# Designed miniproteins, single chains: the designs that were tried, part 71

Each design is a single chain, and the fold is of that chain. pLDDT is the mean over its residues in the fold that is shown.

## One batch from the design tools (miniprotein)

Design m2465
Fold by ESMFold2-Fast:
Structure m2465 (fold): chain A 113 residues (1-113)
Amino acid sequence: IKLSEEIRREAAAALRSGMAALLENRPTPRVREMVALIERGAPIEELREFFESLELDDQKLFLQALALRGLETGDIELLELVKEQALKLNTEEMQKLAKDAEKIIEALKEQEK
């Protein structure tokens, strides 16, 4: 319980710092839309549609941000989306992200029971 709260706080801090850095260094309409979707907790279907509209580099960035959000909120459905989409991108970075997401999902399922 206490460890989960600390991990969630660290994920939230990392996500906020990362999003702030992106807005400062890459203030594009797509990055602003990405930040807004994550901050308001957009539904899975809207997140999926937005992901499919992005080019590869922005897709990778979005999945990393969603993984941190899923960890912060304990959202298993969001982490499953990250895992599925990361596996489709077929890069070393994304394969690692998919494995990390799977481990987080298993840990969250153990805590839910």
Scores: mean pLDDT 77

Design m2466
Fold by ESMFold2-Fast:
Structure m2466 (fold): chain A 63 residues (1-63)
Amino acid sequence: SMEKVADEIIKRIKSKTPEELREAYRKANPDSDLPEPDPELGVTGGEIALARERGEPLQKIPD
């Protein structure tokens, strides 16, 4: 359906703001207080939240 095309475009938007990322994350995980992804660390908000929950620092994924 044409609705699939529109949804795909929305997911691949060029402009992203912290608020838009937060809202998208809240819709995916409504009860999650996940921080924004960190571009310097190259990690997602989910990974940051897991590290915080376990009380451990973030480490790079082995290649």
Scores: mean pLDDT 54

Design m2467
Fold by ESMFold2-Fast:
Structure m2467 (fold): chain A 109 residues (1-109)
Amino acid sequence: MERILEVARRGLERATRLARELLERDPELSRYAIRRRVAEAIEPELFAGLREAGLSDAEAEAVTRELTPIIAESAVNIAESPEENRETALKIGLQTVESVARQLARRIE
């Protein structure tokens, strides 16, 4: 469980950074397009991290499939948040991602 949570947290950090870069460089990108690009970028990184954490290919694929859209959505929400709300958005995003990661880890056991 701990290693899966570490991979999920790292994924959210990477996704949030990428979402901010996309918003700054191309403000005309739709929220949907940003989420898709973030998801596509982090999916292979999440899979690799989960494999390194000791999951089988099938387990890593299943967790990546469920977790990727949650991380991408949370990352975009954090990146779009006004400066005054960013601390709260980050807290909510971390809680959401960790909650989903814990639930997925229990399904593997």
Scores: mean pLDDT 85

Design m2468
Fold by ESMFold2-Fast:
Structure m2468 (fold): chain A 76 residues (1-76)
Amino acid sequence: AQPQVRVDDPAGLAELDSSELVGDEVRVTLRVTRPGETVLTVTVTDGQGQSVTYDVPLSVGPEDVGRRVEVVVPLP
């Protein structure tokens, strides 16, 4: 089964654009929607219900709006 990906963004700076399982890693692509600074929390849950959580610091300017950021998260 495909892993489930959840992104928690307390400042609303980015949207989940796509996620892809590549071997033992999940490649999560985020799209910047607003400038600012925050720490995003990415949670990956495997097909057996095991979860891993990663904190992603994000600092983006007005020029970064619409850009894509890739985060690689290993499976639990």
Scores: mean pLDDT 79

Design m2469
Fold by ESMFold2-Fast:
Structure m2469 (fold): chain A 98 residues (1-98)
Amino acid sequence: DLEKKIEEIKKKTKEELDKIIKKISKDDPKLAQTVKKSAEEMLKKGEEEAKKYIEEGKEEKALKVFELSAEIAIGMALIALGVINTIKKIEEEREKKE
């Protein structure tokens, strides 16, 4: 039950990350790679922490910790996408003023 829930969250998180990272990579491939690595590292850390709680018999805490790591990973990617869109606007304004 718990392992299936974690696997489902992991699958959905990776699918959402792929969509966001593809959008970033169109404008900034370097930032896309950095965000991908950071998001994957966050998910791995969340999985390791969840495993510790499973070993302690704290299944509810394990699930919540993994859910939080998934939310942080997606949040990082969304923030990066927002930064890209902001940089684009700044670059366009600079070109118009020069």
Scores: mean pLDDT 83

Design m2470
Fold by ESMFold2-Fast:
Structure m2470 (fold): chain A 86 residues (1-86)
Amino acid sequence: SVTLAPPVVSEGADGNKRVTGSVRASAPQRLTLRWYDAETGEEIASATGEGPEQTLTAYVPASVRKVTLEAYSDGQLLASQTVELK
């Protein structure tokens, strides 16, 4: 019911990375997006919104090697995508 676009990784401030994830819903629905450290499970950023397309940007510390974006609806995981950082 949702599609995740490939995440965009770019340079941030002070050695941090900026990671942007986007989701497109097949039907209007409330979605929660969450970025977390894939190795520790610590949440980096989250947002809840409505609409056909949603975007979440996270500023990731230089020590984090791998992050995962998850899309949820009403507590149900709909999609996830992991990106390795350089």
Scores: mean pLDDT 81

Design m2471
Fold by ESMFold2-Fast:
Structure m2471 (fold): chain A 69 residues (1-69)
Amino acid sequence: SRQELYARMLRAMGEAAELAAEVPEVLPEVRAAMGEAHRLAKAGDYERALAIAEAAREAARRALEEARA
């Protein structure tokens, strides 16, 4: 449902923000993705909104792994 997609989007964005807090270099990218995902969700495009949020979380996770290497 749209409600489930929106909840998943918010969870992915929260996780992306927590990861980005440890790697400040990706924070602007994560913030931009959060804005885009919210805009798409407001337009009713919940599938694209979730995909953007999940991509932002994955980018932040990779950046954190690289920073720890």
Scores: mean pLDDT 85

Design m2472
Fold by ESMFold2-Fast:
Structure m2472 (fold): chain A 86 residues (1-86)
Amino acid sequence: MEAEMEAAIAIAKEVSDAVEKEFGVEARVEITIVAEGEVEVHIEITGNLSEEQAKKAAEFAKEKALELARKAGLTVKSITVEVHIT
């Protein structure tokens, strides 16, 4: 459990940092442990983005979260990405 929490926190930070580096916007990443080795991921991206950039940012964040979860040995049961253009 503790190791899974540490992995979840690390993944959330890395996804947030990666989105900020690629798109210059803030990403809030919440990873919920729903069962042993199973997580749900919720990503909210907020910033001044075009519709095209918003779509690319959402896709990038989803792929990065799935990649990092897989590397950590976690199964993603659900992933939701929301983009708020300001």
Scores: mean pLDDT 83

Design m2473
Fold by ESMFold2-Fast:
Structure m2473 (fold): chain A 61 residues (1-61)
Amino acid sequence: NEASFLRAKEFLQQTYGAAFCSLDQETLETRLHVERDKLLLADEQEVKQVAQRLQQECASA
């Protein structure tokens, strides 16, 4: 879900700034899980998918 991805990305950018790209997959999943209801993420699978996509974007220079 594009809207959920953008909300999660904005949250991480506001919380960690550029340093969010230094967080590992497990840390991203944990942070997004804690804020799941606020970010309107549907379930644990969406949390994992959003965290994975963020990691992929951070890896692409």
Scores: mean pLDDT 78

Design m2474
Fold by ESMFold2-Fast:
Structure m2474 (fold): chain A 74 residues (1-74)
Amino acid sequence: SMFDEALKEAEERMEEIKKKLLEGEISEDEANQLATEVIKEILEKYPNLSEEEKKAIENVALRYLNEALDALAK
């Protein structure tokens, strides 16, 4: 489905951002900007997603950022 493709793209792009943040290649501010761009680009690419599906894409981005920030805080 289009939603499955959108989720996969979001997860793959967010995993790369998470890795770069954890490795110190980008700042937290840069990671937040990149995550916002991922959400925007995916929602523009898949405009027919339901509101619940759009929220799921946003939640994927937030989950990956929070996981990286939690790891850095330890």
Scores: mean pLDDT 86

Design m2475
Fold by ESMFold2-Fast:
Structure m2475 (fold): chain A 65 residues (1-65)
Amino acid sequence: VEELKKVVDEMTKLSKELRKVNEQIAKARAAGDEEAVASLQKQRDELINKMKEAVKKYKELREKL
């Protein structure tokens, strides 16, 4: 139960970070800042990978309950 809560909390944090990065990407694209867009897309990819791992852990913990 404690581990499940930690994974859910992590997923919530990652969702908030992903939203902020998406908003920053949209603003950088509107400004024509290609370097900022490239940097933010790398951050977005890292967050997506972390989210996939968290979802996998969440499913595994749910199946054990």
Scores: mean pLDDT 82

Design m2476
Fold by ESMFold2-Fast:
Structure m2476 (fold): chain A 65 residues (1-65)
Amino acid sequence: ANYKLTVKTPTGVTEEFIIDEETAKEIIEQLKKEAEEQGGSFKKVSENTFEATLSGYDVTITKVD
């Protein structure tokens, strides 16, 4: 399955990437760890959507297929 990775930078620029499921799993685990270590936030919004806020970056990962 494909996932959409959306990253909003601290300067307000939004970047979007289509990634595969394995890459999505790796990014989700990394975001969760970094949120816990750096005092950011990580949450599962739905069965197919995850959100994180780290160092002024807003990150969303959602399943698109």
Scores: mean pLDDT 82

Design m2477
Fold by ESMFold2-Fast:
Structure m2477 (fold): chain A 83 residues (1-83)
Amino acid sequence: TQQQIDSLFGSLESIARAARGLDPELGQKAVDAVREAKRAAKESVEKAKEYLDKAVELLKQADPFLGELAQKYADRAVSVLES
């Protein structure tokens, strides 16, 4: 479970880093949001969801394809956190 969480958040951070190449400001905010979501996941699933929603929205603004990809990984991360 923790290994799955680490892998999913790692994928989300990689997507956000790719977005930094397209839009440095939005991409960096998305990276920060993913990192905050990972920290929050240890204490509150609700707070982790809020940061993941923020990251996905920022990524959709940077690039629709990366945003859709991030949504899929975020949905999987939430599913694992709620297990």
Scores: mean pLDDT 85

Design m2478
Fold by ESMFold2-Fast:
Structure m2478 (fold): chain A 87 residues (1-87)
Amino acid sequence: SMSREELELLIHIGTVRAGKALELKDKGLDLETLHKEGAKLSKELQKKYEDGTPENIEEIKKRAEEAKAKYPEVAEAYEAAMAELKA
């Protein structure tokens, strides 16, 4: 079973990915480009997660906070996911 700390980090990763998807959608990029950029970000975040250094964890959290600040719908999804972990 995943630890609560690990689940919280995965929520931060999901938040970064959601923010990127909305950013790319706002730019009006084609579907193929959206998928390629999403895949690239997923690989980058997975590497930072697997490395597990404090610096990489803080970078993920910082990017999640930036996504939440830019997109209210991303902030709402993050809050819902974090509330579920506390239940």
Scores: mean pLDDT 80

Design m2479
Fold by ESMFold2-Fast:
Structure m2479 (fold): chain A 90 residues (1-90)
Amino acid sequence: PSQATIDALAAQLPEMEKLMREIKAELESKESLPAEKLAGYALLAIGIILDAEWVIEHSTDPAVVARAREVRELAEEVLELIKELIKKEE
């Protein structure tokens, strides 16, 4: 991959982190959410995990890799919260 592609994805990490934090706060504050909303949040989290993993694999900047790892871990926490909410709806 080109450095420009790495830089472009790395520049999106703060927005990805903000989105995941907002979703996490909503999931932690609610006992249930509509299945369509949970599915939408899961797709967003999966996309962010894949983007963060790609940055971790291809970036040579330790600070960028560290941020991408934090964003990946946050998105993984969001997926676990979604999974727990789905179990409660069963």
Scores: mean pLDDT 84

Design m2480
Fold by ESMFold2-Fast:
Structure m2480 (fold): chain A 92 residues (1-92)
Amino acid sequence: GPATERGRALDVETGIEEGRRGIERAQEALREGRYEEAKRGATEAHGSGLGAVLSATTPEQVAIGTGLAIEGIGLALEAALGMGDLSAAAVL
C-alpha cells in the first residue's frame, strides 16, 4: 500500500546516499593510505548498495545500487591488498 511504497522509496534513497558516502570515504581514505578506514567505507557502500537494490522499484534504482555495491567490493579489495603489502613491509 502507499505507506509501504513510501517506506521503500525512503529506503532506496537512504541506501543510495549512504552508498555514495561510503564510496567517497573509501576513496579519500585510500588516497591517504588509511586502508582500515577505506575497507570500512567500502564495506558500508557495498551493504547500502545491496539494500538499495532490494528496496528498488525502478530499473534505474537497481542499476545505481548495483554499481555502488560493485564499486564497494572493488575498493574493499584494494584496501585489503594495501594492508597486506604494508604488513609484508613491516616484517622486512
Scores: mean pLDDT 80

Design m2481
Fold by ESMFold2-Fast:
Structure m2481 (fold): chain A 61 residues (1-61)
Amino acid sequence: SLVDQVLGLIEQWKRALLAGDFDAAERLRSQVDGLMATLSPADQAAIRERFAEALGEVLAG
């Protein structure tokens, strides 16, 4: 599904940040943001929650 595709991009974004590849992270975030515009409000809310969780994981180490 499109939601699963976005979740996969968020995991790639997290891995790019952990690797210090900020150029890849910026590209992946742009892809996520573009796909978000095509999702339902409920799916957008779920993805935003996962994005916040992923950022928390990066900041925790």
Scores: mean pLDDT 84

Design m2482
Fold by ESMFold2-Fast:
Structure m2482 (fold): chain A 76 residues (1-76)
Amino acid sequence: DMEKKKEEFEKFLKEMKELGMKEEEIEEIRKIVENPEKYGPASEELKEKVKEASIKILEKQGLIEEAEEARKALKE
């Protein structure tokens, strides 16, 4: 279901924006997902921001232990 996947993706982008990710970063993520051949892979900096935002979304959902494990994996 393409419609459901699009809605889930938009919800994810909205959550990242609510966590403080800049609009230009959100638009970059959108462009990469929609046309990865043209816009290439995400920069290392953007990937780290997406990972951090994903962890905060897990914390928001009450998945504190999973968020802590993910943070531990990102440390290095």
Scores: mean pLDDT 72

Design m2483
Fold by ESMFold2-Fast:
Structure m2483 (fold): chain A 82 residues (1-82)
Amino acid sequence: SMIEEKAMKLAQEALEEAKLALEYAKKGDILSAIGHIIRYIGLKIEYDSLRDQLSGEALEKVEKLLKEADELVKEALKILNE
């Protein structure tokens, strides 16, 4: 459905922002890393507004991508807190 496509796009964009946050954290670019974390949070909030409209395999696939993104952001935050 169109809602499933929108949710997948938001999850993929959140994953891309999470990857960039980790990349910049590893490079010591603190401000860029934080900027990408903020964008990740915004995308996740947008997804949360759609979550109740998803079910089954579509929900599972989106949540798997968001879990991957969350783990990357957690790794970035660990580096930034060193």
Scores: mean pLDDT 89

Design m2484
Fold by ESMFold2-Fast:
Structure m2484 (fold): chain A 106 residues (1-106)
Amino acid sequence: STEELIEGVRRLGIRTTLQIGAIIYEKKPEDEDLRSKLTELIGEMTQAIAQAIRDGAARDEILEILTQKIEEILKWARKHFDEETVEEIERLLERFKSEVGALLDE
């Protein structure tokens, strides 16, 4: 169902927030604002995907929204972290995209 699909995306978003949040905490443990901003950005991405699903957007449109939101998060990450840390964050966001794509194929 649409609601089960949205709940699946929400759960993947929470897991991705926790995984990237752990990386941020390891690199910059004193910077609570960076972790708060990560939560905000992934929340915005998850909400945009949920809205697209509710609006009946095609799979490719949803994946394009996801690609745009990931690029926004990576642009933010590049301002605050070194290249190695950004590459770790990118791998987790690409995993999130792959897992959302798999949910959409159900």
Scores: mean pLDDT 90

Design m2485
Fold by ESMFold2-Fast:
Structure m2485 (fold): chain A 67 residues (1-67)
Amino acid sequence: SMDDRVDQILAGVRDYMQNDLGMSEEEVEQLLNEIRKIYNDPSLSEEEKRQKILKLVSRKVEEALEK
């Protein structure tokens, strides 16, 4: 389902950011909360939600790799 897919994406993002980017658990949880807010926004289509989440994750990855 859509909810199951969101949870799988969030689990993958958590693993990647903690293990590969060295982000703290707190930083990752903050990001995951922002992703959940986007997914729960009733004004956005499913495609818009996916695009916003990808942009958010991309920005955080870029910030982590900026060094």
Scores: mean pLDDT 75

Design m2486
Fold by ESMFold2-Fast:
Structure m2486 (fold): chain A 60 residues (1-60)
Amino acid sequence: PKIIVTIKKDYKAKNKDELDVKKGEKLILLDHDAEKILVETKDGKKGWIPKSYIGDVEVL
């Protein structure tokens, strides 16, 4: 199933493996580790963000 996460606050990437995200943005969940999730934007950009920036999670 496709998993969509909604960002609860703005985040600025600290390195090339991370993604800039905005509050309210909906992203596709691709993977996760203990601290972060790997997400993909609608325009195909991929990157990690901290789990603490994730609000709602929807399974499609």
Scores: mean pLDDT 84

Design m2487
Fold by ESMFold2-Fast:
Structure m2487 (fold): chain A 68 residues (1-68)
Amino acid sequence: SAAEEAARAALEHARRGDFRAANQVLLDAFPELRHLAGDVPGMLRALGHDELAEEVERVARELREAAE
């Protein structure tokens, strides 16, 4: 589905460290989630993709640790 494709695209952007692109892909597909803008895991949970949200949180943590 288009929703699943957008969620997977957001995860791939996050894996590359591009959280701005991940956020934009979800907002372009689901403008109704603008109240969650900047919260990629929150948007994924609102769409029912809890496992993908947890993966994005894991990636963000690992990238933060690697940068320090």
Scores: mean pLDDT 83

Design m2488
Fold by ESMFold2-Fast:
Structure m2488 (fold): chain A 100 residues (1-100)
Amino acid sequence: SREDILAELRELLQQLQQLLTEATKRVRADPNDEAARAEATARLAASILAQEAIRAVEQDDLETLRAIVATMERVLPTLPPEVAALVRRIIALGREYLAL
């Protein structure tokens, strides 16, 4: 159902926000760590896309949701493994909603 999809999307967003908080702490500890900065950037981008996907589902904005899913699919190969796993699940949920 739509409510079940929204509940799981919100849980995935919470996980992405926790990962972003961890990456941000590493960047603050060493601002010259390029790997930590890249990780934080990837986690931030994924969190923004997840927030927009939730908004699109809440508003039943199917065109925006299709665009977000397409963007997620395009960037998926560039994402770190932990972030990629969460984004893959968000894509699956977005596609499930679009099939309703």
Scores: mean pLDDT 91

Design m2489
Fold by ESMFold2-Fast:
Structure m2489 (fold): chain A 100 residues (1-100)
Amino acid sequence: SEEELREEFVKETIEMHEEIAKLARERGDEETARLAEELIRELEEALKNRESIEEIRKLVIEYYEKMIKASEKDPQLREYIKEVKEIIEKKAEIVEEKIK
């Protein structure tokens, strides 16, 4: 169902950002960790409010830009954040195609 696909997408996006927050904190990047945790809270609220995939995608992109800037001195963390963003974008496209 459309609702199940949306919920699964948001939950997986939250899990990926929990991993970003953990990795950033382990590397001493408190700002990137804070941004990832802030996005997780926003995604939990979006899930509760049944926000569209497009709205969730926009939120992810806004925080992606902030996290890329915050992690500019850590190329390994930055590359991981880029990979996560690419996975989310591909997943969003698949979900949007299934819900038309």
Scores: mean pLDDT 86

Design m2490
Fold by ESMFold2-Fast:
Structure m2490 (fold): chain A 75 residues (1-75)
Amino acid sequence: SELEEKAKELLEEGDRLIEEGKRNKDAELVEEGTRLRVEGIRLLEAYVTSEEQLQALEEEIKAIEEEGKALVEKI
């Protein structure tokens, strides 16, 4: 699916920006990468039909946001 491909690209780009931000101690890059990862998971939510899968993706979003915040606080 085109949306699944887009979600994968957003997740990969987000991970790249987070690693670059960590390496360069750039909080803005970590925040941007975190945002892209959240967008990727939100695209995947459109493909789930069960409440259990939706809950799992919502918990993944929360984990991504908390991880990004913790990384920014360490910079």
Scores: mean pLDDT 86

Design m2491
Fold by ESMFold2-Fast:
Structure m2491 (fold): chain A 110 residues (1-110)
Amino acid sequence: SDGEKLANIWQDFSLALTEFDVAARRGLALYDRGDRDGAMRVFRDASQRMLDSLNRFRQEYWRDTYYQPFIDQVIQHLTAALDAIDAGDVDGAVGHVRQLQDVINQWSRQ
């Protein structure tokens, strides 16, 4: 049923967001301690896993227009974080991870 399908999406999506938040907090703690390389590795792995999860959700739910603005915003920040990491822009990567945390927190309050 459509309702059961949406509930399963929400659970899978919620889990992916929770796993990203845990990894992001760990990476930010490394950054705050001066372990910039450790932080970048954690952010890369977390961002890539989240992006892979969101791409699967987009393939399943490409017709769902309700979540698209949030999903697009999350993908935008994940892609920007990965691009910053690849460029060696540590402060830019941290900025994009923090923006993503703000987006997730704003969404979770709806």
Scores: mean pLDDT 81

Design m2492
Fold by ESMFold2-Fast:
Structure m2492 (fold): chain A 71 residues (1-71)
Amino acid sequence: MNLTQEEINEAIRTAIDMAQKALDNGDIGTAGLYLGEAQKSIELAKSLGLEVDPEVLEEYEKVRERYLKAK
């Protein structure tokens, strides 16, 4: 089964969006779990030679910083 670059980028964006929603609701624990899923997907993309969009990486870093400040 071939995972596409589009599919992995969509998975990362979905995890980031879910983390943002959790932070908006004050659910710091759930936000941390979704950020962990985004990180795993980024690592998987790199292991498969798939490119993660720079804009997606920037959004991941912004949400991660928000999470760290909310802790």
Scores: mean pLDDT 83

Design m2493
Fold by ESMFold2-Fast:
Structure m2493 (fold): chain A 114 residues (1-114)
Amino acid sequence: MAKEKAEEGKEEGKKAKELGKSGKSKEDGRKAAEEASEGASEAGQGALLASKSKDAEGGREAAEGGREAAEGGKEAAKAGVEGNDPVSASAGAVAAAGGSAAALIGERAAEEAE
C-alpha cells in the first residue's frame, strides 16, 4: 500500500541521516547510503501507487519519505567525500536524487488528488 511504502521510506531515510551524521567509518557511510537508497526506493513506490490511485494522503506521506531519504543520501554522500570513499559518495548522491524524485512525485500525486 502507498502509506506503508511511504512510512518505510521515511524510517529508512531517518536512519540513514542519523548514521551519516554520527558515523565515523567507511562502513557506516556505506550503510547510510544503503539505507538512504532503500528509503528512496520505498518512498518512490509509495509515490507511484498514490499517483495511480489518486491518494492525496499517500502522496503527502510519500513526499515526506522521499525528503527524509534525500537528506539521508546527502549525509551519506558528505561522509563519503570526507572519508575519500567514492562508493559512499556516489551511492549517497544517487539515493539523494532518488529521494528528491520520490518527493516530487508524491507532492504531485497529493495535488492532483485534491
Scores: mean pLDDT 81

Design m2494
Fold by ESMFold2-Fast:
Structure m2494 (fold): chain A 68 residues (1-68)
Amino acid sequence: PEPSPEELIETMLSYFEELGKKHADSPHFDTLAAAFIQLARRELEEAGFSEEQIEATLARMEEIRKAL
């Protein structure tokens, strides 16, 4: 079975968290994380997600970033 849109978002968030944990001590992490979040916004918009879903997903990414 194909992943649902919600499962795709969860996969993206998990991948971001894994990369963030691996690179948390990098001096470039903040710049790379910001770029990833901007790319995620564009990808979600192109995939037809609602503005509310996009903002909720990006907020979760910022929470992951702050927790690292």
Scores: mean pLDDT 77

Design m2495
Fold by ESMFold2-Fast:
Structure m2495 (fold): chain A 91 residues (1-91)
Amino acid sequence: SMAEELEIAQILQEELDKEIEKALKEGKLTEEQVEAIRAGEGFEVDEETKETIKEILKNAYLKTADILADRYPEVAERLRLTAEGKPVPEE
């Protein structure tokens, strides 16, 4: 349902925001880079920044999967596969 999709999207966005905030506090991202990521804007990134973004996405997906595991186990599994860089089954 749309309500379930909105709940899942909100949890994922909250976990992404937490990981981004953690990276900002640890000095792995600048405030300008965080703003660009939140706005969906493209920007030039070095290899260290690319690895930081990959870690943020992986951690956010894994934490979201853990939160969703009981209510939405299929969604949780898809998020874990995405976080591990494994193929997500079509269907």
Scores: mean pLDDT 76

Design m2496
Fold by ESMFold2-Fast:
Structure m2496 (fold): chain A 107 residues (1-107)
Amino acid sequence: MEKRARELLERAVRFAEENGLPETAEELRRVGEEGIREIRERPERRVSLVTAAAIRGAAATVKLKSKEEQARLVGDAYVAAAILAAAGDEEMAKKAVEAAEEGEKEL
């Protein structure tokens, strides 16, 4: 559902803002908005977009040496969850959220 996707995108943006990354927050909003729109408007690309989002979400399990890079990776995972939710893949969206929440614990 689009409502769930929007809630996850707002969570990504808020997370980046709360971690002192306002430029990253703006980038995450733009990328998430475009991803959600493309899922809605181009169903023929849904499989490719879902696969890309799943890979992006899984990346949040990587531990990075920089807190800033780790926070960006967590934000990317929440954006991936938003795109997966927009595609109706609630199980993959939940896994992306879980990966992002584990990444938050490393900060």
Scores: mean pLDDT 76

Design m2497
Fold by ESMFold2-Fast:
Order: structure tokens, then sequence, then C-alpha cells
Structure m2497 (fold): chain A 83 residues (1-83)
């Protein structure tokens, strides 16, 4: 299901955010995906971008739980933007 896919991605983000070697790459990817979401020109895309930037900030501050939470919200808005 879509929700199961969201949970798997959130768990991956949480693990990457805990790993000092992988965290910089995660932050870069989240910011790149935020730019992509924003480029869609939709309200849902804009909200997805906002949550992806919050996820990047949380990961940077060492909060893997918050990063995962924000990625869940970002994917929900991205799915809605693509529907």
Amino acid sequence: SVEEGIEKQAELVKELAKDPEKKPGLIETLRENAELAESMGTEEGQKAAEYLRKAAEAAEKGDPEAAAKYVREAIRYAVKALS
C-alpha cells in the first residue's frame, strides 16, 4: 500500500540520519527533492517541499525521529500532487 511505502521510506530516512557517514548525502537528497517538488507549481508540491526542507533541517540537527516524521508528510503531499 501507499502507507506501507511511506513507512519504509521514513524508516530508511531515520537510519540514514543516524549514520554520520550517510547523513550529508541524505540532507543533499532531501534538499534536491524539495526543489523538484517546488518545481511542480502546485500547492501540494509546495507543501511537500516545505516538509522536505524541515526533514533536512531535523537531520542536520541530529533529530532522526523528526526527519522521518517530516518525510512521511512530504510523501503524502507529493502523492496528492501527482494524483
Scores: mean pLDDT 87

Design m2498
Fold by ESMFold2-Fast:
Structure m2498 (fold): chain A 68 residues (1-68)
Amino acid sequence: TLKELAQPLIDKGYVSQDADLNNPEQLKLVVGQYLTAQNKSTADIANFSKRLQAGEKAVDILKEAIEL
């Protein structure tokens, strides 16, 4: 599940344990917070946001953000 996939980020304190990852706005916030903590560029953060708005699967976006 999205929650299981995000568990390493929760354990590291990048994401709240009560975050609703099935909500696209919450997922966008979580991904943005993680990428910011990893010192990723504004362009990288914007790219993930754009893809989320384009309807890409939340699971795929979260996996890619974690692996980035």
Scores: mean pLDDT 68

